# Designs tried in a protein design run: designed miniproteins, single chains, continued (3). Part 70

Each design is a single chain, and the fold is of that chain. pLDDT is the mean over its residues in the fold that is shown.

## One batch from the design tools (miniprotein)

Design m10415
Fold by ESMFold2-Fast:
Structure m10415 (fold): chain A 74 residues (1-74)
Amino acid sequence: SERDRLWAQIQQLLDQIEAAMRAGDYDRALALIDQMRGLLGRLRGLASPAERAEIDRQLATLDLAREGIREAAA
């Protein structure tokens, strides 16, 4: 399903973000986080109200991570 496909892509992006962070490749990590935010937005459109709350929490966590990476990269 579209939802299963999006979930698989999100899991792959998580692994790639972790790898980029370990490598100190902050520009790549930021680009991957932006991609993940887009996929989470699409998943939110397919989600139940309870799942939307969880997705919104994940989006907020990514926003905090993004700001932390920007600070580290500056």
Scores: mean pLDDT 84

Design m10416
Fold by ESMFold2-Fast:
Structure m10416 (fold): chain A 68 residues (1-68)
Amino acid sequence: SFDDKIELAFKYYDTDGTGKISREEFKRALKRLFGLSDEEADELIAKYSKDGTLDFEQFKELMKDLHS
């Protein structure tokens, strides 16, 4: 159930189907799903992403960490 929701969220933000979420999409996802500020979102992007993008595995780890 939760894993299915993570997959649906990833597909929603991966608008071009590349298997990666852009920095802008990642920030939007964090703000929309968790109510984070711009500053909080930027801090998490820096923590979980080396190049400013997120693949599905990185996204899943982030979602599980924040949800728990």
Scores: mean pLDDT 74

Design m10417
Fold by ESMFold2-Fast:
Structure m10417 (fold): chain A 64 residues (1-64)
Amino acid sequence: KEEEEIINYFIEDLKKELTADGSVTDEQIEKAINAAKERLKELLQDPENRKKIFDYYKFLKEGE
């Protein structure tokens, strides 16, 4: 639930950054998004990384 929300948040942010860089193709963006999704899921399996990701997400959501 919460994990999916966090993953989607970071993926949306990554997509915005990649689309703002006009040198990156749609195909490259999709590849990067898929790789980032898998990486985030792996990181979230580690309790230390999970805490860091959750803390960072909370920071971004409360500030900007």
Scores: mean pLDDT 77

Design m10418
Fold by ESMFold2-Fast:
Structure m10418 (fold): chain A 86 residues (1-86)
Amino acid sequence: SDAELAALLRELERLIEEALGLIDDEITRGVIALLIGVARWFFSRGDLREAARLLLRAAEIVLENITDEELRARIRELVARIRALL
């Protein structure tokens, strides 16, 4: 459902923002922040599919740039759940 997708997207955004604190590369952080900003704009417009696409891309970049195994596992779980709804 759209309500379930919206809730998962909000949780994924929260985890991505948490992960930004673990990324030292300024350019990588800037790209992720831009993807979150654009995803928020689509989310505010009711375009959950486009918001999902952008947050899933941000999640991929985060997973390539963090080593925290617990946070990686939580992000992967949310990514799988979101993909199942698309």
Scores: mean pLDDT 90

Design m10419
Fold by ESMFold2-Fast:
Structure m10419 (fold): chain A 74 residues (1-74)
Amino acid sequence: SEEEKDREFQERVLEVLVEVAEEALKEHPDAPVRVSRDADGRPVVEVGPGPLGDRFLERMAEAVQAEHDRFLAE
């Protein structure tokens, strides 16, 4: 169903966001980025204000756009 496909897409997007956040933290350990999990085990990424946070948001937006483009191509 479309609802199941949307769920899979959202799960994949969350995985990509975690990977981007982990890579960014490896490059800049002091960056205002926090990765946690909610009550359902889903990853939550929090980004603080400032130039490093803005850069992370740009990078995350690019990653989400790439997944969206992949989803539409299939």
Scores: mean pLDDT 75

Design m10420
Fold by ESMFold2-Fast:
Structure m10420 (fold): chain A 96 residues (1-96)
Amino acid sequence: SLLIDRISPELIEKLEELEPEIEEAYKAGLPALEELKKKHADDPAIVALLDYLIAKLKGEDEETLEELALRFYAEALNVPLEEIRKIVAERRKEAE
């Protein structure tokens, strides 16, 4: 929740607008997700989100999926991946 609260309202609006297209592509399968990724190649945050969904549909392991999710947040917040790892680690400490 803390990471999503830090994403710009403009990117959230863009993601909400794209949600039906992303859901349709996910249901259609890998070729549809790959084509959607090509369509949005100039948007690093959208590309990172689609990389996560492609890996999830391929059945990649939980560690790979977590890394790709963190990469999406790094691109969405325009901060280094290591900074996202620190935020997530601090959040986990607060939850314990």
Scores: mean pLDDT 79

Design m10421
Fold by ESMFold2-Fast:
Structure m10421 (fold): chain A 60 residues (1-60)
Amino acid sequence: GSTQKAVTMEIGSKLRAMGEAIDAVLQGKSREDAIKAAQAAAPDMPDVATKLAQGVYDGL
């Protein structure tokens, strides 16, 4: 089957999740709030969104 659409959606979801995590940091929000925002931004892959948000916070 076509994987191109799935890959595009995955990349988009990851970028949006990272963006939400970075925005949460800039707003002084908690890691938990950032995780929730990332999950909401990437509903197709909440586990990946959670790990990305945690990675952004751990990278600080």
Scores: mean pLDDT 75

Design m10422
Fold by ESMFold2-Fast:
Structure m10422 (fold): chain A 74 residues (1-74)
Amino acid sequence: MPVPDVSTLKTEEELMEAAQEVMERAFRESTREAYERALAWLEQLLAKAKENNASEDVIEQLEAAIRVLRSILE
């Protein structure tokens, strides 16, 4: 499944919905490659969220998701 283009995500709701979808897909596939792809995409999303001055809540949730994936990959 293709991941959504980070550049098209404009609202905090869209960012969080996309992050949730990417996480659910990675857990559904349950492969190291799926988790690595999700991690890379979420890191790009976090960088974009910070660039767009997203709320602390959104940033915290994205950082938590990244930490979960990193923990799985360890």
Scores: mean pLDDT 76

Design m10423
Fold by ESMFold2-Fast:
Structure m10423 (fold): chain A 66 residues (1-66)
Amino acid sequence: MTVLSPLELGKALGKALQNPEVSERVAAAVMRLTGASQATVDAMRDGTASDSTLERVGQRVLEANG
């Protein structure tokens, strides 16, 4: 299994949010695991989130699963 860096995971989650079939499920999971707001999730989906925001979300997802 490939372990992603926090930034790589944040970017991968942003790409998953762009897929309409899984967007709602990924958004709900990110908000539940990290406490991120809907606005943060929307920014990740739209590709407007900064690298620092993506890294922070990815780090919190890794901490929630480790």
Scores: mean pLDDT 79

Design m10424
Fold by ESMFold2-Fast:
Structure m10424 (fold): chain A 86 residues (1-86)
Amino acid sequence: SLEEFLEKAERRIDELEKEYEEAVKNNDIEKLRQVHLDLGALEVSLATLLRVAKKEKAPQALIDRIEELLERARELLDKVEEEIKK
């Protein structure tokens, strides 16, 4: 279901946040690159879902939920990219 997908996406973002924190603590550049790839894939999936939800005129609460998760993924992606550039 869509709700199950969103719950899994939220858990995946939480997991990636923890992996990011650990990789920064350990100066693990390869792990940061893996987190970057996984976040990029999730960002694309959430952005696609958001476009479909808006096109199909999904309930505003659902659109807001997808936008919140997409924003979280993008904010974490920016942090990962800054660490990789160091």
Scores: mean pLDDT 88

Design m10425
Fold by ESMFold2-Fast:
Structure m10425 (fold): chain A 80 residues (1-80)
Amino acid sequence: MEKDEEEGKKWADRILEAYKEGKEKAGEEILKLTEKSPEVIKIAAIRLAEKDENLAQALIAAASAKGLEEVAEVGAKALE
């Protein structure tokens, strides 16, 4: 759990830094993140929801498109 929490936070920070370079770059990092464990993606979604609602919504959409329903639900609740 602690390893997944730290990894998820690093992915959220990575996506935030990529967004400074452009929306396309942030999208590439989001797609890479969706290949990780559901636990890591959930933590990243929660952290992104606290810092950037648009990036959190993009991650939720990508997770939903991949059938990661639990991840998408957790991210959506973090935005409520």
Scores: mean pLDDT 81

Design m10426
Fold by ESMFold2-Fast:
Structure m10426 (fold): chain A 69 residues (1-69)
Amino acid sequence: MKFTIKLGPRTLTFEPTPADLSELRFLLQLFGWSIRLKDGKYIFTDENGEKKEFDTIEELLEYLEKIFS
């Protein structure tokens, strides 16, 4: 399964893999967003400081695809 995330004029596609998550995490960090991993959970913090927790990479990517579509 793959997820499409639009960052500025670029459309990027990510698989639910640790490598793709690391690349996406790096790109988001350049814009002041963060993804933290702890005990198998993914914690996403947006620019407003709001946190959301996800149990899987797939749930995280689905959420990011929705907000960066």
Scores: mean pLDDT 78

Design m10427
Fold by ESMFold2-Fast:
Parts: structure tokens; sequence; C-alpha cells
Structure m10427 (fold): chain A 68 residues (1-68)
């Protein structure tokens, strides 16, 4: 189950580079997510990208959480 989530995140990042929101939605629907969960997941991926940038600057997870 944990490996499925890791593959999901990797595929979402690849689809995000292509700006293919429809492909991302379809993929998440196939994994059993609701429309509300899919919308939140897409939004969360943008926050994760910002968090990774802050992490590279040496911010702690707690400091990153305040910035998001």
Amino acid sequence: MEEQKKLEDEKLREAGKKNDVDAIRKYLEEMGYSEEEIDKRIEASQRINKAVELLKEGKTPEEIEKEL
C-alpha cells in the first residue's frame, strides 16, 4: 500500500510537468478518489513543490508548514 502511494506521487509529478489536469484527475479517479479529494490532491501537489523549494533553502518542516 505504501509503495502504491509513492508511485502515485511520482506519476502526478510527471503529469504536472505536462500541465495535463485531465490526465491527473483520471488517474486519481482510477485509484478510487472522489472529485473533492482529487481537487485537494492537485492543490496539495503545488504546495509540495513550494515546500521542496523551502526545504532546499534549509527550512524545517515546521517553518515550511507556516509558509504554506
Scores: mean pLDDT 66

Design m10428
Fold by ESMFold2-Fast:
Structure m10428 (fold): chain A 97 residues (1-97)
Amino acid sequence: SLPKIDILDVKSTNILGNPAIQVTFKISGQAGDYQVDVTLKNLDSGDQQSDSLKVAAGETNSIYFSNIKPGKYQITVSAKDLASGAQGDSASKIFDY
């Protein structure tokens, strides 16, 4: 079966006084480890940032993006099962900063 991605929350935050966007997500699927890619794209400027991590199925994870400008952002999360190589549809969420 294909992994399912749930973007649980996207919010503005501050890391030691520096503006940041926090993305919280969970991968549902077969027990095991997943390679996750998270992309933050400013839809007004076209500027893009990406980060990648390994996560366990069912675990709630957060990542932080800094160096952000005001605008409308698209967050995209992709997940690949490291045992099977199976990759499902990406999840996306729009966030105004």
Scores: mean pLDDT 85

Design m10429
Fold by ESMFold2-Fast:
Structure m10429 (fold): chain A 74 residues (1-74)
Amino acid sequence: MEARLGPSVEETREAARKAAQTAIEHATGRPAPDELVDKVGEAAAEAMRRGLTPDQVAHALAKAIGEALKELPL
């Protein structure tokens, strides 16, 4: 379990997409739109590609999920 490099860009994207999908499905009771899930995944991947800290990546992910939820009728 020792990883010196942390999660990869792809692992971060997949984790972010899964988090967004779960949050949207839980909030709406419907399948998450691929467009919104992809936007959240890409926001987290972009933060990782820029070499941002884990805290900054988490902030970018939270912001992207919040924006996706605002685009959905509740």
Scores: mean pLDDT 74

Design m10430
Fold by ESMFold2-Fast:
Structure m10430 (fold): chain A 104 residues (1-104)
Amino acid sequence: MKIVILGAGLLGQEIALRLAFEGKKVTAVVDIDENKVKRVTQLVPSATGVVGDATDEKVLKEARVDEADIVYTVTGNDEVNLKAAEIAKKLNPKAEVITHLSSP
């Protein structure tokens, strides 16, 4: 199972660590903030760090969203998470997309 995490903030970091602890393969972590990406990849060295906008289709392709089984959209911005989820589903209709919304 290949898992991609879009958003390397505190929630993305916790998800990546929990999945790695459970023996699951986190294949990529994406964030616009290079320092957040570096932090998560230091904790989960099996993950490829991608610095870029989660709403950029090119960035999602670099992160191999098209090959993912599960995509987490967990940035600090609900609109970014929704847009990233739409693009992820367009690139990979078979992937399970799990979207975090902080504003109910």
Scores: mean pLDDT 86

Design m10431
Fold by ESMFold2-Fast:
Structure m10431 (fold): chain A 96 residues (1-96)
Amino acid sequence: ARAAALAEYRAFVEAVNARYPDITDAEEEAALRALAAELGLSEAETEAMLAAARAGDLEGLVDAVELIARRLAPRHPLLAAALLAQAAAVREKLAA
């Protein structure tokens, strides 16, 4: 169910915030942009990821993660597989 996926996403965000209590929304956005640049994402792909994160759009966020995984697969197949497995787990909860 979407509610279960949102609860899991919120728990993840709370765990990150508990470890990094001084991180602002602006610093989180800057970190996501830095990661996108390291992964070679286009500006359009980066903005889609940030928009999904800001809106709490888990489906859009999952789509962005799957796109990142496909980009990583030729050079980092194990990391790509891990990201696809996480995306699939979130998608299953969204469908339930």
Scores: mean pLDDT 60

Design m10432
Fold by ESMFold2-Fast:
Structure m10432 (fold): chain A 66 residues (1-66)
Amino acid sequence: SAAAQQALRADPEGVARRLAEFARLLGFDIPLSAVREAVERAAAGEPLPAGEPFRTIAQLLALEFG
C-alpha cells in the first residue's frame, strides 16, 4: 500500500531493526544486513532476491504492513 511504502521510506533503518528483532523472537536467524537490503528494495518498489532469507522477510513485511 502507499501507506506501507511511506512508512518504509520514512524510517528504513528503524523498520529493518524492528523486523530483525521480530524475526529473532520468532526463532529465525536472519542477519540485519539482509533485512536492511529487503527494506531498501521494498521502499524502492524493487522485487526481493529469490530464496531465503528474503522469502521469510517478505512474509514478515506482509504481516507488519498487510
Scores: mean pLDDT 80

Design m10433
Fold by ESMFold2-Fast:
Structure m10433 (fold): chain A 87 residues (1-87)
Amino acid sequence: MEQSPEEKELGKILKEIVDEFLKTKDAEKLFELIDKAIEEHKDNPVIVELLKFFKERFEELLKKGKPGEEALQQAEMATALKLGELQ
């Protein structure tokens, strides 16, 4: 099934962030990776909005006491739904 360019780009970015978190288990490094991705994709306003939403949702879930891996999965799902709303 063909994905939109935004879905492909977001999926690639999120995969890189998730893979790095699974190696380090460090939420602070995850936030740094998200901020780096926002800066690298600053010319794409849709991707920037989705990455900011992902960061905010992940932070909220961690503050609610969700384990890092569960918070990450829920933030990814919420970001995918947000992309659907923007299309």
Scores: mean pLDDT 78

Design m10434
Fold by ESMFold2-Fast:
Structure m10434 (fold): chain A 101 residues (1-101)
Amino acid sequence: DELDELAKKFDEASRLGDLDQAREYREEYLRLVDDIRLRNDVLSSLSPDVRQDLLNNRQRTLDDTRKNLEDTRKKAIEAGFDEKLVDEAVERSLKIKEQQL
């Protein structure tokens, strides 16, 4: 959860006495909360057809990303990279893409 990670970073910066960094993380947290609220309000106000199209477009992007990552995984393993490290990198990349959507 991106909010949980920002809260953790805020706590760490506050503990270290880095007030500028703590303020920055707090502002990012509040912006993300507002973005989530706006997104939920927008989705609630959309017609069922428009909502479904947006969800379908997000799903297509994720499916394409999964296919590209699987191809990259196969190539990396064939090139002699460690399978465990490749799998961890693929999983991180997919999570980042899911958060962007």
Scores: mean pLDDT 71

Design m10435
Fold by ESMFold2-Fast:
Structure m10435 (fold): chain A 57 residues (1-57)
Amino acid sequence: MQQSLQIVDQYQQQLSTIVSQDTSDEIRQTLIQMSQEGLSPQQIREIGDRIIQTVKE
């Protein structure tokens, strides 16, 4: 879990520069929930990368 939280924090920091604070917080909570449901750190990274790609140019 510690590794997943560090990954989530990195994505939240990146997202906060692209989207509103409320949106970045919602995404952070979603990624935390996914890690709690048993997704690996690698799967969290893949989802985070896709979210950034979707909201970024």
Scores: mean pLDDT 75

Design m10436
Fold by ESMFold2-Fast:
Structure m10436 (fold): chain A 63 residues (1-63)
Amino acid sequence: DTELVKIARTAVDLASQGKADEARKKADEMIDKLVKEGKITPEQAERYRAAVDALIDTVTLQN
């Protein structure tokens, strides 16, 4: 599975608890670590952030 799936699961868990700000912060930390380790490019990191932000927004609208 992709690293994005792991980040998405963490973000959904936090956002579903009403912790949207913590979800974004944790996702950003995980994405930054992947860039630092050379596992993803800066362009992939931007796509990951956009995908996670959209997912967090979707979950928070339902809570």
Scores: mean pLDDT 80

Design m10437
Fold by ESMFold2-Fast:
Structure m10437 (fold): chain A 92 residues (1-92)
Amino acid sequence: SSELEELLTEAAEEIVQQEHPDLDEDKRKALIEEKKAELRQRLADWVEAVTAKHGEEAANKKLASYMALLREQLDDIREFQKKQEELEALLG
C-alpha cells in the first residue's frame, strides 16, 4: 500500500541519516533504497509467518496495528528499531 511505502521510505531515510550523517547524496540515495528493501523484506517475512499461523484476516489486522504503532517512533530511530522488534514479538 502507499501508506506502507511511505512508512518504509521515512524509516529508511531516518536510519541512513542517523547511521551515515556525512554521506554524499548519491551514496545516501543508494543506501536508502537498500535499507528500504531490507525493511520491506523483513516485514514481508513477518507477515508471511503471521498469515501461516493466524490466517489472512488476523494477519491484516496485526499489520495495520504494527504500522500505526511503528509510525509513532519514526522520529527516534533507536526507539523505532526497538519498537519493530517488540511489535514483531507481540503481534506475531
Scores: mean pLDDT 79

Design m10438
Fold by ESMFold2-Fast:
Structure m10438 (fold): chain A 81 residues (1-81)
Amino acid sequence: SALEKELDELERKLIAALLARDFATAEAVVERYLALMKQMPEEERKRYAEGMLNGLRFLAAQYPEAAAFLARMAARVREAA
């Protein structure tokens, strides 16, 4: 679907931004993800929120230099869920 394609593209953009230490772009990617989640029914939104929280925890372990940034993004995902 178009949504699944956009979510896949956002995941790739987030990883690329983190590798480049471009936290402004990384934050914009997370904001776009949150905006898409807010358009979903509550049940689907919570499912995507859980998936994203797990992904952000994995990325924080993989990219320790970004851990504080990713923790802040995780807090925003929890608030949006």
Scores: mean pLDDT 81

Design m10439
Fold by ESMFold2-Fast:
Structure m10439 (fold): chain A 82 residues (1-82)
Amino acid sequence: SAAAERTLERAEEILRRAYEEALKQETLKEALFVLDVGLALALIHVAVDKLAGELSEEEYEEVVERILKLYEELKKELEEKF
């Protein structure tokens, strides 16, 4: 649905912005902390949209799965760069 696509787009933007800020950190530990904060904010955004009735249960699960997959990919990139 258009609502699920919008929720995913915003959540991905939050996580990608956190990744860009993570790359500016001096240590891997600080970078991972910044990325983890980004994940928390992205997941809160998705949860709020679900509570507002914008997502079905199935759409919520699919969006969360895609955000977690992006998080793991970005986390691996940080571990390789530090």
Scores: mean pLDDT 90

Design m10440
Fold by ESMFold2-Fast:
Structure m10440 (fold): chain A 95 residues (1-95)
Amino acid sequence: PEFSILSQLSPEQRKRYAENKQRLLDEMERIGRETGLSREELFEAAYEAAVEVVKERTGQTFEPDYALNTLLTYGSDEELERFLELFRRLARERA
């Protein structure tokens, strides 16, 4: 799904998605080492954080994968910072 989305994006949108996804993956690696959570558990926390941030922005509840990909592609720097903060909180609560 993520690769298919990237094929439909402009070069600038694709770059933004790649940069934001890398920031998330770096944070997941750090929190994973801290908590011992699996990759699946870390992605579950990321999905929950993305749904909440996108709902606040749009007033709509999207499917988790769709919310995450939308946020990584179109989210503002402020929204991405709030997303990463919420992701860290939710991941630590799961540990």
Scores: mean pLDDT 82

Design m10441
Fold by ESMFold2-Fast:
Order: sequence, then C-alpha cells, then structure tokens
Structure m10441 (fold): chain A 123 residues (1-123)
Amino acid sequence: MKELRDRIKEAVETKSDDEFLEELGRIFKEAFENLSDKEIQSLAFYVGAILAANKVPREVMVRAAELFVRTAIEAGKPLEVIENLVASFVLGVRFELGYSDEALRLINEIERAALDVVEKARA
C-alpha cells in the first residue's frame, strides 16, 4: 500500500500527463491483483486527493477516474464496489478542493465519465 502511494506521488511530480496515466494504469492493475476492496477504496481516495493537491489538469483527473473504473471492470468487480471506488475518488478530490463551483463541475464530470465507462462495458 505505502509503496503504491509513493509511486503515484513520484509519478505525478516527475512525469508528463501521458507517462503519468500509463504508470497509473500499471499501479491500478497491481492494486486490483494484490489489495482488498477496502485498501483499493483507500487508494482511490488518495489518488483523487493527490491529483487535486498537485493541480493536475481537469482532463487528466477525469481520465484517471475512467482508468480506475475500467481497471475495476476488467478485474471483475461488482457495480457496488465500482460505485464505492468512484465515491472515494470524488471524496479525495473534495477533501483538497472543497465546495467551490470549479470543484463541483469537476466532480460532476468525473461521475459522468465513470457512468459512461460502466455503460459502454455493458453494451
């Protein structure tokens, strides 16, 4: 757990947006293979918080959330677990950004993007 969080922090601080998302995808796959659902929820919160804290572009935050949901679907997680992961990610973002209009717009975009990934996976 701590090692995965440290890798995310290093990647967000040192890599380009595309390189960061590629590394984040590897980290998520490893997390879903090795961690409990509760630990993955904790990781989702941390990712939301650290991305917001580092002022990562809105588009990259949305793509990170989509990647999290896509990896959860590929790992065979039920909808309830996926919903809890999205809620934890959003809570992390909200923890850093608060209740501004900008934070609300970003949260709405994340939730819509997550729903779209789930919808397409069922088609």
Scores: mean pLDDT 84

Design m10442
Fold by ESMFold2-Fast:
Structure m10442 (fold): chain A 83 residues (1-83)
Amino acid sequence: SAKLDEQRQRFIKAAQQAVAWAQEKGLLTPDQLAQVQQYLDTVKNGTEQQQQEAIRQLTLLMSDVAVENLRRYGTSTPLLPTK
């Protein structure tokens, strides 16, 4: 539906911004960066079931990045929208 597509586009934009921030801070390993790119591709091109799982996995990965940022720098990362 158009509404789900709008939500997906908002998530992709927010996720790309959060990933760019994490890359700039050196919070992503090369393996994590590759996983994020695969999840973003799935959110863009996958089935609805694949998109939901990719969103879930990407959110968990970015939550781990947020915890690592708090450990190293004492500040929170931008959170991905979960709505």
Scores: mean pLDDT 77

Design m10443
Fold by ESMFold2-Fast:
Structure m10443 (fold): chain A 91 residues (1-91)
Amino acid sequence: PLTVSRQVVDLPAVDTTGGPATVTFTATVSNPGGPAKLEATLYLSTPEEDAVTTVTKTVGPGPTEVTATATLPGLKTTRAAARFEFTIYSE
């Protein structure tokens, strides 16, 4: 049977004053049960624009570093809400 584990991390709001903003977040992920597929999704949201980036990796019992980068290409507001979401698929 497929087992899905999901964790969501709310991140500090990102200051996007001054035009295009590129934001990089890094997390360390482990799956004690062995090798599994990880999808890590970074969300940046303003009232006018959303940016979403998904990174897929294989994770195992040891720590795996996951980096996601998202770019908002010129904002009408100076602040973006940030959220990092992790989903592990194992069978």
Scores: mean pLDDT 73

Design m10444
Fold by ESMFold2-Fast:
Structure m10444 (fold): chain A 68 residues (1-68)
Amino acid sequence: MSPAEETALFLKLHREGVEKAASWSDAQIDAFIAAVGAQLLAAGVPEDRVAGYTAALRTTLNHVRQQS
């Protein structure tokens, strides 16, 4: 996977989370982040970068939910 493909995949998943997170419980946010991490790993993204992506996503989704 190229850096551009990696970024495009993450941005697609990030957008999906942001569109839905306002109505999600903590458990639904956790499940979504776990699913995103699994998809990135399956796509060949290294564990260290997946950890960074999932941490950034968690921060964003928690912020969206708290502003709702």
Scores: mean pLDDT 84

Design m10445
Fold by ESMFold2-Fast:
Structure m10445 (fold): chain A 90 residues (1-90)
Amino acid sequence: MEEERRLLERLERLAREGDPRARRVLEELRTMTPEERRELLRRYAHQEQINRDIAEILRLIGEAFDAKLRGEPDEEYIEKARKKAKEMLA
């Protein structure tokens, strides 16, 4: 419920900022029944969580690369990225 509400608030903000994808989603939501709207928001919240997890893994890989370029240990970032990937696949 809270994730669905947060996603809806984010879509409204992005639509106000001119994001065509957010505007399209909001238009679709207006033509749906309350049940259809809730199911769509639930699916989008789940997909957004997956996208966030992928972005975090990529960020950690980038930090590992930067650490290696600086001559610093990169193992910590690589292990964190691996752990998160395993959690997503489990």
Scores: mean pLDDT 73

Design m10446
Fold by ESMFold2-Fast:
Structure m10446 (fold): chain A 70 residues (1-70)
Amino acid sequence: SERRELVEEAAKKLGLKLTEEQIEKLVEMFQRALSMEELEELGKELGLSVKQILELEIEVGVLELERAVS
């Protein structure tokens, strides 16, 4: 899955070690823009801060743009 590869690369760039379960849930949730409330709920489910989830979402978006331009 292309989105899975982007999440894995984003986590590596941010120095985050994610479990397979965390990666799969992030791949599912990052298919659309998330509200602040959805980010907080996802953070509770995965044991990640809202800041960490937001940084991952931003990095995934950056990587998608880089792939589209290349």
Scores: mean pLDDT 80

Design m10447
Fold by ESMFold2-Fast:
Structure m10447 (fold): chain A 87 residues (1-87)
Amino acid sequence: LEDIVKAGKLLGSDNTAEEVEEAFERTRELLRQRVESGELTDEDLRKMIERLEEERKRIEEADLPEVIKNAALQSIDFQLEMLEELL
C-alpha cells in the first residue's frame, strides 16, 4: 500500500516518464494478478481504499504548501480510481 502511494507520488515528480510509467504499470499488473488469483479479496481492496481516503483527509488537514498538497491529493485520487476499477 505505502509503495503504491509512493509510486503515485512519483508520477507527479520530474523522474523520466518512461521509468515512472513502467513502475506504475508493473504495480498495477501485480495488483490485478493478486486480485485474479484471490490473494487480494474485495475486502482487502476496500481496506486499501479506506486507508487512502484516511490519508487524503490527513493531507487536506495538514499544514502543507498548496502546490504540494494539491499534487498529493491528485496522486491519491488517481490511486483510489485504480483500486475502485479492480472491485
Scores: mean pLDDT 70

Design m10448
Fold by ESMFold2-Fast:
Structure m10448 (fold): chain A 85 residues (1-85)
Amino acid sequence: SERVEELEERFEEALKNKDKERQIEVMEEAERLAAEEGGPAAGAELARLIVRGEVTPELLRELAERLGIETTDEEIEAAAAKAKE
């Protein structure tokens, strides 16, 4: 979809600029979009496509904090590994 392509472009630009805040903003928007279009499984797959293996545990931890989600280090590392598939 056009919105997914826009988010992917914005994420690539933020990655190129090493703009951590912008990367997290794009990931937040991707999660919200996925929640609107599908369930949690669809959300994880869409987020993976957006971040394209460049996600770090630190980036995911900060995203979780912004969304008010309590996570463990193991959950963050598992999510980062899935995003790199």
Scores: mean pLDDT 63

Design m10449
Fold by ESMFold2-Fast:
Structure m10449 (fold): chain A 100 residues (1-100)
Amino acid sequence: MSKDTEYVKALFERVKERLLKMGFSEELAEVISLIVSGIFKRLLEENPGLSEEQLEKLIERIIEIVEELAKKLKEDDDPGEFIKELEERIRKAMEELLKE
């Protein structure tokens, strides 16, 4: 597999594991992990020159973002707003990483 494919899979598995440990259902954890890994994959396609160190830092920042936002998610919250905030925070993390 390409390095990018391996990082995308690693992020998917780590996000899913974190959400399951937080008490999310298997189905919801999988859906959120697919969304997160999809956003990450698009960012890698837009930024193919990232080093392995940058990729590892980005993955750690994404996991922290997912955990923070998931802790705030309530039964009556809009899922669309959650996804939008998640994408915005992940894109911002990438922009901050590229400035370093």
Scores: mean pLDDT 79

